# Designed miniproteins, single chains, continued (4), part 93

Each design is a single chain, and the fold is of that chain. pLDDT is the mean over its residues in the fold that is shown.

## One batch from the design tools (miniprotein)

Design m15240
Fold by ESMFold2-Fast:
Structure m15240 (fold): chain A 80 residues (1-80)
Amino acid sequence: SSEKEEAIEKVRNMIKELKEELKRLKEENAPEKDIELVELTINKMDIALEYMEKTDDVEEIKKLLKDVEEEKKKVKEQLK
């Protein structure tokens, strides 16, 4: 469905943004804990993405998208 495709695209874009942030943190010699936090978050999002691709439950996909969006927001707030 288009809703599933849209949700998957949003998660892929969030992973891309966090990977760019991870590169920046490494270039700036950020604290190890901040680097590890972003890496862990990317891994969690990759797991969610795999599950979203395997399920046809649109409501579950929407819930996973919301959880991933909230996780990304928390990580960005902690890195300020």
Scores: mean pLDDT 87

Design m15241
Fold by ESMFold2-Fast:
Structure m15241 (fold): chain A 115 residues (1-115)
Amino acid sequence: NEIEELEERIRRLQELELEDNKKLSELLKAGKLEEYKKALLEFTERYVRLARELEAPQEVIDRLEELLNKMKNIDLKTQEEQLEFARAVGEAAELVQNLRVDLAAQREELLKQRA
């Protein structure tokens, strides 16, 4: 069932987003900046892998990989580097959110076609 497949894909993405939000919130509250950066990189790598498994548009996968590589190369030593890292994180989060919204829209369209 194509609808059930989309629901599973949405669920997998939501579960990863919830895990990400919980872990990052805990690290941020603890003031563990190095662990926070490491967790953001690990979650971004997991989002890239999941996007591939979910057959996301190649443009989305490529952009997530570019953002991941950019984040890996930022040492967080200056305020400018910290802002650049934050922008890359924000863009990656937006791409993931848009992917979930697109999957939900595809599900709604299929439900309308079968009604």
Scores: mean pLDDT 81

Design m15242
Fold by ESMFold2-Fast:
Structure m15242 (fold): chain A 62 residues (1-62)
Amino acid sequence: MKKLEELKPGDEVRVIANGGTLFIAKVKKVEGDKVYLEGLPRPVAVGDELFGATIEKIEKYE
C-alpha cells in the first residue's frame, strides 16, 4: 500500500495499473488514502480494483 502524498484538489493525476496509465483525472478531494476523482462515482485508493485492474499507483500528472 502506498500513501497519497502531496495531492490536493485541482491536481490532475495519473492512475496506474499493470505498469501503465489506466486513466487521467482531476482530483476533487483527498481523504486519508482515498482520492475522489472527477468523473468517478466512488473514491479510489492504491490496491483497489478499477475496470478489472488493480491500482498500483496514483501520481500527479505534469
Scores: mean pLDDT 73

Design m15243
Fold by ESMFold2-Fast:
Structure m15243 (fold): chain A 65 residues (1-65)
Amino acid sequence: MEEFTVRFPRPLSPEEAKALIESMGGRVLFLHGDYAVVQLPEGTQLPAEWVASPRGAVDEQPSAF
């Protein structure tokens, strides 16, 4: 599973966000209004209205710990 920062087109309740993300085989790690951090299966197709970005590629380095 991959971590994504997702911005929804509108604020979602925790239950609505959980239902949407879990229906895609993922889980919600954090939610604040229209902003969420989620884990999704590799290859998951996200709606065009959602702005999704992989988190923290730099943390691969030994000094990240």
Scores: mean pLDDT 70

Design m15244
Fold by ESMFold2-Fast:
Structure m15244 (fold): chain A 59 residues (1-59)
Amino acid sequence: MKELGEEIKKRADEAGLTLEQLAAAVGVSPETVRDILEGKIEPSPALLERIRAAIEAAK
C-alpha cells in the first residue's frame, strides 16, 4: 500500500489534481483520499479504479 499511495500521490500532483478534486471525483472525503495516499487505509478495488480513472482523466 505505501508504494501504491506514493505512486497515486505523484501522478495526481503531476496531473494538477488537489486532494479535494480527487476526493470529489471518486465520491469520498478528502481525509479518506489523504489516508490512502499516506498508506494508512487500503482502498477497495472499486475505489482504486476510480482514483486511477480520475487521475488519467485530469491529464
Scores: mean pLDDT 76

Design m15245
Fold by ESMFold2-Fast:
Structure m15245 (fold): chain A 77 residues (1-77)
Amino acid sequence: EEEKLSPQERAELLEKALAEAKARGELTPSQIKYLEAQIEALSKGMYVIPDPETGELIEAAPTYEGALEIARERAAE
C-alpha cells in the first residue's frame, strides 16, 4: 500500500498518524522531534535526515511504524 504512494502522500499519512498520537499524549518530546524530522524529509523526497539530537545522518523510514521505531531507538537524552 504505502510502497505505491508518492513521498508527499507518505508524509501526509505520517503527519496524520503523528497528530493522532500527539493528541493521545503517547509520545515523548524527543520521539516527536524524530518523527517530525522524518516526515519533513519524506515530504521533500528525502530518505536521510540529520539526527535532531546528534546531527549524524540517519536513514528515515517511509512508514509510521518504521519512523516510530527509529524515534524510539534514537531518542537518547
Scores: mean pLDDT 73

Design m15246
Fold by ESMFold2-Fast:
Structure m15246 (fold): chain A 95 residues (1-95)
Amino acid sequence: MVLSAAQKEELQAILDTEIPELRRLIEEKRFEEAIARLERMVRRLGTILRDPAMRQRILALALKLAEALYNKDVETALKQLDELEAFLQGLIALE
């Protein structure tokens, strides 16, 4: 599904601000703060993306990341964050 220019701008803002902050918190092992930030980001993504399939994919990726954060597994959490970032970048790249 193709996103509007406004949706792409909002997703780019998340990629430019929320994803780097999440990566920093995970690398610093601030797991509680990372979980809270992830929850806020997922809520924001839910307001931007109305397609049920896109929302389901984001929730699936976010749940995998949250599980890694609850397990305090930095390596797995960073890998899951990279997968979420790549998915969002892919959405912006669509015509």
Scores: mean pLDDT 84

Design m15247
Fold by ESMFold2-Fast:
Structure m15247 (fold): chain A 74 residues (1-74)
Amino acid sequence: SMEEEREKIREEAEKELKELLEKLKANPSVSQEQIDEAERAKENLLKFLSDPSKSVESARLAAEIAKQEFKKIL
């Protein structure tokens, strides 16, 4: 179902972003301001992915963009 697909996207994004955030925290070249911004971005994305009014396509794109932005900071 569409709801099951959205839930899967949310769960995978939460897991992947949490792992990336831990890598950012372990990187001495990453500032506290960048970490705080990344934490806020993660929380905002998870709220977006929990909104049933959003399409599965928009959820997938939002999650991918967030992951790429975290990887660019590393």
Scores: mean pLDDT 83

Design m15248
Fold by ESMFold2-Fast:
Structure m15248 (fold): chain A 100 residues (1-100)
Amino acid sequence: MELDTEALIARARRLLARAEALRADAVAARAAATDPAIIAQLDALIADIDALIADIRAQIARLAARPATHDDLLRLIGMELRLIGLEFDLELLKKRMAAA
């Protein structure tokens, strides 16, 4: 099967925008947090989001330099799953803040 490199770049750019939006939400939650335990967990979450953003940017650079491979598709799917997990982690922390 032939991979559409431009479609994968577009998909990776959408993932980057979504990760950057999640980072902004996590930073806003961090600013509103008063519980030191929740603050520490938000700091860890922001670090994980920053690592994912760096990985997505590296993947976009790879896709811009050469035709996409099936490993590129699998890597992108893995990054999408990582983002979903981080989105759930932030919502859990927001619920814990609301309960305090």
Scores: mean pLDDT 89

Design m15249
Fold by ESMFold2-Fast:
Structure m15249 (fold): chain A 91 residues (1-91)
Amino acid sequence: SMSKELQELQARIDAALAAGDRATAEALTLELAKKLYYESLKQILKAYETKSAELSEKAKEELEKYKDKSEEEIEKEAEELAKQALAEYLA
């Protein structure tokens, strides 16, 4: 399950931080962020399919970018969003 995967990633991050392994902690944090963005994008797409009429015009415009994307393309988008968020956090 996603919750179990997130808990396992968090435990690995905590272990890396405790060991002073910053490089591993950063890599695992990026992986955690990627999974969270991917799940968020999937939920947004499901909302688009189910409740498109209830979404704002701006939200509909953003979702048009994703409507025809494959699972792999959504994963790549989530990875780019995670990298951007990490870069902004570290700046």
Scores: mean pLDDT 71

Design m15250
Fold by ESMFold2-Fast:
Structure m15250 (fold): chain A 108 residues (1-108)
Amino acid sequence: YKFPEKYLPFLSRLVGETWAEWAKKLGLTEENPTIGDFITALMKAADTDGDGKISLEEFIKLVKEISDGKISEEEARGLFNAIDKDKDGKISLEELLDYLKEIHEQPE
């Protein structure tokens, strides 16, 4: 599964950079990383306790680091709440995939 072009404006806004620049920050070395490669790198970077889930605090910290502080805690919290569909206070890989699928299916 290739990373959809529809996500590029969102990621550029989130990190203040192009998708290619953001992918490089996550250590993705492929010229055209898949959405799975992106999600795996993101989960690995954020999941500090190895439980396969990202906590709110880990997510806020990661978003602040990759955005160089351009994304506020309030904005990061809002994004987390949009992804956290079961409201358990953590994001699973499945919830993140579902969120990205919803964005992909919506017109810009």
Scores: mean pLDDT 59

Design m15251
Fold by ESMFold2-Fast:
Parts: C-alpha cells; structure tokens; sequence
Structure m15251 (fold): chain A 95 residues (1-95)
C-alpha cells in the first residue's frame, strides 16, 4: 500500500511541477528547443530518482509536503513539516 501511495504522490508532484515550470519558462522567454529538451531530460531523471527512493512513511510525508507547497497550501505543508521534525522549515512556510 505505501509503495502505491508513494508512487502516486511522486507522479502528481512531478506532473504539477512540470506544468508550473513550463509556464515559468514561457514567461521568461526561454522557449528554445535545446532548453526545453534539457529541461525535459533533467525532469525525467529527477522523477526516476524519486521513484527509486524507498516508499517509507517519511518519504511519503516529504513528497506530500512538497506537493502542498507547489499547490500553495502553505498551512498544510507546514503541518507536514512539523510531523517530520522540520520546525524551522514549517515557520518559514507560514511567513
């Protein structure tokens, strides 16, 4: 169960992150084919590395916190950071 939950969270996170990054790249005018290809390759490698991590409860909470941050759900992200013992990060998220 944890393995499936972790995989779904990683996939959701990278799908949303890719969409946000593509919008930012367009705003910055960095739309050349070489830059887009390098970005897509780096993204694929990052996603594959994340999926290779052990699907522990700690890693699930970490990915969920990152997903909430990307969705701008700062209060929920801060609560997860506190559960991970990252109190300094939780305070920074709520600023």
Amino acid sequence: MLEEEYRKLVEEYFELLKKEAEEEIEKLGLTDEKTRKEFEEAFAKARERALALPPTEENILKVKALLYLLQKKYEEAAELAEKLGKYDIAKEILE
Scores: mean pLDDT 76

Design m15252
Fold by ESMFold2-Fast:
Structure m15252 (fold): chain A 91 residues (1-91)
Amino acid sequence: DIVYSPEEAARLRELLAALAPLQAALLAQIAAQAEAPEDLLLDAFALTKAGQEAVEKNLSLEETRALLAELLADREGVRAEFEELLAREAA
């Protein structure tokens, strides 16, 4: 299964690494607004994490879907990582 070309995968990894701090800060900012539903924030974080893992591990579309489904089912795990992200951004 071909999801990314080797060149596209390398480029996406570089871009994701450069944007990761901005993405973390943006999620913390959205959470701080207190108007966004928690479920929406956790779903957005799970999708972000699945996308990051897909690029890092060169996952197929099917593997990425399976990972996203697992993350969406593991509410407590996703919540714990999101809370850790917020704590890091608050520091």
Scores: mean pLDDT 66

Design m15253
Fold by ESMFold2-Fast:
Structure m15253 (fold): chain A 90 residues (1-90)
Amino acid sequence: MKYEEVTLKKGETKVIDANTPKKLTITSGNLVLTQVSGTTGFARVSPFEAYRVENGKLYKVENGKRYEVDSIPAGDYIVGGTGKVKATVV
């Protein structure tokens, strides 16, 4: 399966368009997300964890429930959805 690949390092910022699915690699630090438009989902590859940006907030999704979180940990993610987010690694 071929995705556009995006790598972010600590201190980097990028706008991610989730309408085109991508592989996102965060090498260190924590990913802080600001909603630009629509809904964006992040699926961590290993271990599997699901995150979503909607209604101006970041949520961890676990067993059908949403928990507000401040950031996403370093790791490999598949990004998809209907929107755009501003992603900053801190």
Scores: mean pLDDT 84

Design m15254
Fold by ESMFold2-Fast:
Structure m15254 (fold): chain A 83 residues (1-83)
Amino acid sequence: TDKVSQQALDYGKLALQYADQALEKADVSEKEALSYMASAQSSMLNLMDLSGRSDKETQDQVHKILGEVTDKLKKTLDLLKKK
């Protein structure tokens, strides 16, 4: 995998980690959950910018990661609205 593809995957991993933390914190701290959501969104933007210059296999993984992050952020937002 080239350097750009690796950077894309690294941002994808960060986005997933931040999304997981946002979901976990939704029941504990709204402020922390919102902060992690913002971090996940920032990582997603970097991921999308790099994915267009990445190899096809990495682009396929990025599409899957974007879907997973988006689903987790939607769940986080729904939990926050119920509080």
Scores: mean pLDDT 84

Design m15255
Fold by ESMFold2-Fast:
Structure m15255 (fold): chain A 80 residues (1-80)
Amino acid sequence: SLEDRKLVAEVLKTLLENYFKGAIELAKSRGDEEKVKQIEKLLKEANTELDRMIEEGAPIDEVLDFVTEKAKKIDEILES
C-alpha cells in the first residue's frame, strides 16, 4: 500500500540521518571543519529531497537508490 511504502521510506530516511550524524561526529573528531560543513549541507539537501519523495509516494527502489547514493557521497567526502 501507499502507507507501507511511506513507512519503509521513513525507516530508510532515519537510517540515512543516523549515518550522516555518525559521519559528522567522525569529521569533528578529526578537526575537519570543512568536511563537517559539506556533510551538514548534504544532510539538509538529502532530507528535503527524501521528504518530497516520501510525500509523492516514490517507489521503494528509487528511495533505496537515493539513500545508497548519498551514503557513498559521505564516504567519498570522509576519505578525501
Scores: mean pLDDT 86

Design m15256
Fold by ESMFold2-Fast:
Structure m15256 (fold): chain A 60 residues (1-60)
Amino acid sequence: MLDELKKVAEGASADDRKAVKAALDAWLSGASKEEVIKKANSIPASPEVKEKIEKIIKKA
């Protein structure tokens, strides 16, 4: 999961990287999958990056 999220951040915009970091921070704090996805969606990032984050978190 961590390596997959970092890979999504590679070449991404600053806002996309913030969404990845928000998801990562929420997951490391023990948040549920639903809360992690909600936190990532609160950042103004591209739909493509948000979809990739959701898929990675759902697989974890």
Scores: mean pLDDT 77

Design m15257
Fold by ESMFold2-Fast:
Structure m15257 (fold): chain A 79 residues (1-79)
Amino acid sequence: KADELYEKGEELYKKGDYLAAAQAYVESARLYEEEGTPEGLRKAADAYQKAAEALEKLGNTESADYLRARAAELRERAA
């Protein structure tokens, strides 16, 4: 489930496995988006933000900026 992938992302990030963390967070975000609820959209935005932080650790600024923009859009849709 989305929550399990989010927790996996947090564990991977703590271990310094930033690529795997970003992947887990993005998959979590996609599943939260599929819920279509305001709560799901907010959780998806948080997961994309965490994925962006992991990608920045890898020096992938372009992908991180893209995910931050997506997170902001989802937060607006959840309002």
Scores: mean pLDDT 86

Design m15258
Fold by ESMFold2-Fast:
Structure m15258 (fold): chain A 100 residues (1-100)
Amino acid sequence: MSEEEKAERMRAAVEAVLAEIAASTDDRSIRGYLALLKRLIEDAGRHLPYEVFEELAERVIAALRELLPRLSPRVQAYAEEVVEEIKRIVEEARRREAAA
């Protein structure tokens, strides 16, 4: 698989999970999709070029912030924890790129 095809498939997977979060009405399901989304971002940070990964991570953070008002208070707290975790992963990836 080319790097371009790999990046596109990871973007598609992220968008599919974001769509499931937006469509879900069950807190347990939304929490599961948020955990999966975090794992996808961890994988993207290890396997994609930094510039492509940063763009993908920023898209996810923006989408999660837009979804926050539609989530229950309990799930909102977890979603905010996921956003902060994604920001930490981006910072770690940025430090690796700066050291390369």
Scores: mean pLDDT 83

Design m15259
Fold by ESMFold2-Fast:
Structure m15259 (fold): chain A 90 residues (1-90)
Amino acid sequence: SSARSTKLRIQSVGYYMRGLAAELEGDYEEAAKSYEEAIKLEESLENPDLEWLATLYRKLAEMYKKLGDYDKAKEYEKKAEELREKAEEE
């Protein structure tokens, strides 16, 4: 239902806000976990917001760079760019 989708998106935004708070404290591992939960919630929707997902994947890539995991950072940056390009076509 539309109400269910709205609730899941609000929860996704909530995890994003937790990620931002963790970043401010320098807790990049907790920030990455929070952004991963936000991504899972948005991807579980019938019509995911591709622009929002691109933002979340970009944040996740940034966290993995801070953690020294450059392979994961590159993978998530590529995913963010693909989603951003796809969002511009819609």
Scores: mean pLDDT 87

Design m15260
Fold by ESMFold2-Fast:
Structure m15260 (fold): chain A 89 residues (1-89)
Amino acid sequence: LSQSSADALRQISREARELAEQAKKATTDDEARKLVSQVAGLALGLGLFSTANTLRNKLTSSTEEQRRAAAEYAEYLARYAEQQAQQIS
């Protein structure tokens, strides 16, 4: 099934925004770790290996640092994916 690359990037942007909102509401270490891992996965999908590595290094940090990193980087990935979609549409 053919999807345009722009549509795929916009879907990633939407998923990243959803993860950012979940991160702002995360209250447990398990929730924070899961969100950091999911955001790192999106970064890898976008070819942002340094960003993914930075996020993985946060898995040994406090719950608050993990939650904050997941939120901040998810918002960054959402903007990045949308900008890439605009360039190829």
Scores: mean pLDDT 82

Design m15261
Fold by ESMFold2-Fast:
Structure m15261 (fold): chain A 76 residues (1-76)
Amino acid sequence: EEELIKKVKELLEQFAKETDPVKAARILSEIITLIEKLTPEQRKEVLKGMKEAAKKLPSKEVRDVALYIIDVLEKN
């Protein structure tokens, strides 16, 4: 569980720095897969972190898609 949270944080840092839309989408997909294995409390904190990271993306189009996906995950 500690390794899972650590991996998610590392992926969030990579996601915030990634300028290539294809690589950003791949990182986001990995984070989504890991979120399904988290407790509800851990999931909430991770999704909040993802949302803040997504807001920093340089491409508006990639940012909008990422924020939409995160919003869907927050509601489920």
Scores: mean pLDDT 73

Design m15262
Fold by ESMFold2-Fast:
Structure m15262 (fold): chain A 96 residues (1-96)
Amino acid sequence: MTEEQLAREAALALAIIGLTVAINDPSLSEEVKKGLEEARDIVEKAADAVRQGNWEEADKLYREAAKKLREIADKVSGEHAKFLRNLADELEKLAE
């Protein structure tokens, strides 16, 4: 495992944990939760791509997840919106 691969796997694992916490928040609507589950699925696919050494596919999936998270952030408020936008920014940084 390379240092770069380990760093990306760690970042994606933290993203999955954060999204799982948000999905289980009873204050969020079922529509928002479905969108978060779709975003988490994309992040999990990115983690699989990283494990396979497929950096091009991983970078594509980071951008897809970031776009989805920003769309959901526009439908929520406060700390949830801030969390989702920050997560989208971090995922786009991984694609650099």
Scores: mean pLDDT 84

Design m15263
Fold by ESMFold2-Fast:
Order: C-alpha cells, then sequence, then structure tokens
Structure m15263 (fold): chain A 74 residues (1-74)
C-alpha cells in the first residue's frame, strides 16, 4: 500500500471517528479526544522522517483540538 493510499484511509477513518465521537456524552468525548491527541503526538514523533504522513497526522490533531474546544464550550 502506498503512503498516499494510507493517507487517504487515515482521513476517512478520522472523519468516521469524529462522527462517532459526536454521538457520545461530552465527558466521554473530552476523555477520548485527550487520549487521541496523546496518541497522535506520539505517532507524529515516530513518523518524523515521513513529511506527507506527518502533515496528515497534524491535520488530524488540529481537527481533534477543534472538536475538544467545541466540547468544552458546550
Amino acid sequence: MSVEEQVELMREFADRLLAWLATQSADAQEAALRASLETLDRLIEEQRDNPLLVATLEEFRARLEARLAEVRAA
């Protein structure tokens, strides 16, 4: 599987994950989003030498941060 194919699958997965998280309680969403952000930070560090994958992971991180801010504001 190419890196480009992996990036596309990861974007689709992130969209589905965020949609599923939106069905959970605010407390559950905050806990899951915080854990996911920690995991993404580790993955970005591990994939530091792959700029295309890092850029995609940073995009996911930004989406999770935005969702966490929305959950906190609600």
Scores: mean pLDDT 78

Design m15264
Fold by ESMFold2-Fast:
Order: sequence, then C-alpha cells, then structure tokens
Structure m15264 (fold): chain A 79 residues (1-79)
Amino acid sequence: MTKVTLVYRPLNEEEVREAERRGERLGLATAKEDESLKGVFLFEYEGWVSGRELLARQEELRKSVGATSIAVGVPVYEK
C-alpha cells in the first residue's frame, strides 16, 4: 500500500460536497509531529472516508494535536 503525505488546508462542508460531486476521493490524514522540528506536524494518508467522516475526524485530530487547524487532503485518483 502506497503511503501518501497530505498537506492541505482543512476542508469545509461545501468543499467536501463539491469534491464528492466531481467523483474525487476524500482522504484522511493523521498528524505526526516531525522528529526534527518541534511543533511541525506532518500528515500521512490513512484511507478513504466519507465527507461526513472526514469533517468529524478533522475536528477530532485538531483537538488531539492541540493545533488551531489541521491539514487534510482530497487526493484525486482514478479508479
């Protein structure tokens, strides 16, 4: 399984719906603190999620890492 690091701004509900309308796959990233840079978080792709799940997990991840926001991606992949 190919590991992908995503660094995007958080998506709002409208952007999630637009991505789903275009048939784009929504990716969930987990936050890990960079070992060489304190306070810098790298986001790694962990799987495909629904738009509702993405928004819920985005908020949960933001709280868990103490960040004011998190970066999650909407990767565009062909089947």
Scores: mean pLDDT 53

Design m15265
Fold by ESMFold2-Fast:
Structure m15265 (fold): chain A 96 residues (1-96)
Amino acid sequence: MVTVSAEATVEVPPGKHKLKAIGTAVGTDANGKRITATEQKEYTVEAPEGETRIATFTVSVTLEGLKPGDEVTASAAVITDDGTVYPSAPKTFTVK
């Protein structure tokens, strides 16, 4: 079992907005089988009138069936209420 986290940063305009943060983790097991897990959460963020807020969201994803030495790549994306997507750069982790 491995839990990996990825962060995505969003520029939130003034007002109340609903954002969806999605985390995805991809690993390869001992048999060469690709294992994928995805987590998503909805957030409500409010920025003051006349201000733009920078918000960072951390999404944690758990993969099962991996062993020490296996690699996991994690990425995150935030989707704003207007449909704009803010992706993170993927990060690779080695299971310990």
Scores: mean pLDDT 79

Design m15266
Fold by ESMFold2-Fast:
Structure m15266 (fold): chain A 69 residues (1-69)
Amino acid sequence: LPPLAEPDRQELLKTVNEAQEIADKNGPLSSEQQQQFGQLVRNMAAALVAGDEKEKEEYKKKMLEIARE
């Protein structure tokens, strides 16, 4: 992950933890879903570093949607 300011890091971790809790209830992610999720985590981190609120929210939404199956 790129270096994040503490508030941005906390927001990313909160989103990852929410997605993990959803996946724990709905069943494990497939290998394809895991790869997509990993890419979304990287994309959200990059958006946070860039200060792009719109991209951040889009990637956050996609991460939670994948976790919900």
Scores: mean pLDDT 77

Design m15267
Fold by ESMFold2-Fast:
Structure m15267 (fold): chain A 71 residues (1-71)
Amino acid sequence: SREELLEKLLKELDVDGSGVITKEELRKYYESLGLNLSDEGIQKVMDALDKDGSGVITEEELRAWLDEVMA
Protein backbone atom coordinates (compact mmCIF):
# COMPACT_ATOMS: atom_id res chain seq x y z
CA SER A 1 0.00 0.00 0.00
CA ARG A 2 1.00 3.67 -0.21
CA GLU A 3 1.25 3.91 3.57
CA GLU A 4 3.58 0.90 3.71
CA LEU A 5 5.78 2.35 0.96
CA LEU A 6 5.72 5.79 2.63
CA GLU A 7 6.82 4.31 5.98
CA LYS A 8 9.57 2.32 4.25
CA LEU A 9 10.86 5.39 2.38
CA LEU A 10 10.82 7.51 5.55
CA LYS A 11 12.81 4.87 7.45
CA GLU A 12 15.35 4.54 4.61
CA LEU A 13 15.75 8.28 3.93
CA ASP A 14 15.05 9.88 7.33
CA VAL A 15 17.87 8.25 9.30
CA ASP A 16 17.56 10.69 12.25
CA GLY A 17 13.78 10.20 12.67
CA SER A 18 12.97 13.91 12.24
CA GLY A 19 10.02 13.20 9.93
CA VAL A 20 11.60 15.19 7.07
CA ILE A 21 14.08 14.33 4.33
CA THR A 22 16.89 16.78 3.61
CA LYS A 23 18.74 17.31 0.33
CA GLU A 24 21.81 15.61 1.88
CA GLU A 25 19.81 12.53 2.93
CA LEU A 26 18.37 12.30 -0.58
CA ARG A 27 21.88 12.58 -2.11
CA LYS A 28 23.23 9.82 0.19
CA TYR A 29 20.29 7.58 -0.71
CA TYR A 30 21.05 7.89 -4.43
CA GLU A 31 24.75 7.27 -3.74
CA SER A 32 23.78 4.05 -1.89
CA LEU A 33 22.05 2.92 -5.12
CA GLY A 34 25.24 3.58 -7.13
CA LEU A 35 23.82 6.75 -8.69
CA ASN A 36 26.04 9.84 -8.66
CA LEU A 37 23.66 12.75 -9.23
CA SER A 38 24.95 16.28 -9.70
CA ASP A 39 23.88 19.07 -7.33
CA GLU A 40 21.58 20.23 -10.16
CA GLY A 41 20.09 16.74 -10.46
CA ILE A 42 19.44 16.50 -6.72
CA GLN A 43 17.90 19.99 -6.77
CA LYS A 44 15.50 18.93 -9.56
CA VAL A 45 14.37 15.97 -7.44
CA MET A 46 13.92 18.31 -4.45
CA ASP A 47 11.95 20.78 -6.57
CA ALA A 48 9.64 17.98 -7.76
CA LEU A 49 8.97 16.66 -4.23
CA ASP A 50 9.23 19.85 -2.10
CA LYS A 51 5.83 21.30 -3.03
CA ASP A 52 5.77 23.92 -0.23
CA GLY A 53 9.33 25.21 -0.84
CA SER A 54 10.46 24.46 2.72
CA GLY A 55 13.85 23.10 1.61
CA VAL A 56 13.03 19.64 3.01
CA ILE A 57 10.69 16.84 1.94
CA THR A 58 7.91 16.16 4.47
CA GLU A 59 5.87 12.98 4.95
CA GLU A 60 2.89 14.81 3.41
CA GLU A 61 4.92 15.76 0.30
CA LEU A 62 6.08 12.14 -0.11
CA ARG A 63 2.47 10.94 0.20
CA ALA A 64 1.35 13.47 -2.45
CA TRP A 65 4.19 12.40 -4.79
CA LEU A 66 3.29 8.71 -4.40
CA ASP A 67 -0.31 9.60 -5.28
CA GLU A 68 0.96 11.28 -8.49
CA VAL A 69 3.32 8.50 -9.65
CA MET A 70 0.95 5.63 -8.73
CA ALA A 71 -2.08 7.24 -10.44
Scores: mean pLDDT 72

Design m15268
Fold by ESMFold2-Fast:
Structure m15268 (fold): chain A 96 residues (1-96)
Amino acid sequence: MVEEVDRLLEALTPENMIEALELAAETVLPSLDPAEREDVEAALRLAKELLERGVSTEEARAAFERFVAERPLSPVARGLLEAAIALLRAREEGRL
């Protein structure tokens, strides 16, 4: 679907991981309702913070559970947070 994102993930750098999430968000934002855009932007900010801090997968999950408890998430926003956890896990395991 998005070949550019896949190629960025191949490098396994924190910068490329953040760039991949930003690109994914930017590709969907134009097709979202204003409320969904706000949710996606909030989720993207959290995802970027978690990736920049290099937290564990467990800490990222705890942050997601807290975020979801405080805010209803659109499917796209939830997808961005799950993608961030997947990237953290991949880096932690030395994959991709």
Scores: mean pLDDT 69

Design m15269
Fold by ESMFold2-Fast:
Structure m15269 (fold): chain A 85 residues (1-85)
Amino acid sequence: MSAQELLDKGIQLYNQGKYKDAIEQFKKARDLAIKEYGPDHLLVSKSLINLSDTYDKMGKHKLARELSIEATSTAIRGIGREFEE
């Protein structure tokens, strides 16, 4: 099963209100995307955003915020920086 297939399955479960099951699929999608494409890939960011949205729907607003920040950080790390540090 591909990371994209796991994302699609998670979205179906989310639309059915099965948030806990959706979270499990999104976590699997994240982990598989990291293994296949590395931690900075778009599929990792998409998995984290879907996890964030699902936790927010469950009332876990703090965890949702943390995951949203992680998704943004992941997307930024995917771009090469040649700025002064």
Scores: mean pLDDT 80

Design m15270
Fold by ESMFold2-Fast:
Structure m15270 (fold): chain A 79 residues (1-79)
Amino acid sequence: SLKDELERIIAEAKKLLEELKAGKITNEEAWERLQELTREAQQLIAEALRSGSVPRDELDALAQEFEEISLEIGKLIKE
């Protein structure tokens, strides 16, 4: 489902954040991966809004969680 795909992307973003914190990936690699995940998340959110397949409150919560993780990754990359 679209919800499962969004949850997968959030899980991948969390893994990316942990790998970045652990110094396992470069800032450049982290930025490129974040851009890919952001594109995928935006496409899935747009599809979920069109189809109505995900309850709006759940969709908003998932989008917020992704934004919070993305901001944390972005902060680490700038340092």
Scores: mean pLDDT 85

Design m15271
Fold by ESMFold2-Fast:
Structure m15271 (fold): chain A 99 residues (1-99)
Amino acid sequence: SEEEKAREALRKGRQALSDKNYEEAVKYFKEAAKSPDPLLRASAYVGLAIAYLNLGKFDEAKKAAEEAIRTAEQLPDPLVAGMVRADAERILKEAEEKK
């Protein structure tokens, strides 16, 4: 399914982040962000923002963090939505401070 493909891409993206393979992480998180599941998309956008931040691509990191915040609005669980927003807002602040 598309959800299973997105979950696999999200797992591979997270592994790439752990390995500091940030360009590879970007590829996997972009695939995961195609998911129809807003939770998978939100997680993917947070990962994408982290990867771009580590690559010094601050404008792309900011855009990905803003997409994570928008996607969090679609999440039915307010605690999960709050966690996504907090992670994305932290990344957004870091990207803005490094300009």
Scores: mean pLDDT 89

Design m15272
Fold by ESMFold2-Fast:
Structure m15272 (fold): chain A 63 residues (1-63)
Amino acid sequence: LPSEEELIRRAADFLVKVGLLDEAEAEELIRRSRSREEFAEEMVRRGYASPELARELVSPPPL
């Protein structure tokens, strides 16, 4: 499975790609997040994603 840091970075890159975050905001969230759960909670708190989307983005892809 990817590392926690890799999952956070992947989620941030996706959000930048789809236009929900700019690059500076994504880098700040990666830098500040201690866990996938904290990253997901921050995305929801800032209004960038629903709880369902945030959870999916920080999860490894299904088998």
Scores: mean pLDDT 75

Design m15273
Fold by ESMFold2-Fast:
Structure m15273 (fold): chain A 63 residues (1-63)
Amino acid sequence: VLSEEEVRARLRALARARGLTDAEIDALQAEASRRSAAGLPAPPLWAAMVAEVGEEILRKEEE
C-alpha cells in the first residue's frame, strides 16, 4: 500500500510528463479537493490521472 504522499508524488510526475507546470498541477489538485469537499466528482483530467496511477500500483503489486 502506498502512502498518500507517494500517490501524490506519482500524480505530480505523471502531470509533469504530460507537460503541466507545477502551478497548473497545484491548481488542479486544489480544484479536485474543492470538488471532493462538495461531494462532486473529480475533474476529468484528474480522474484519468488517478486511474492511471492506480493501474501502475496494481501492476507493481503483481511483480
Scores: mean pLDDT 73

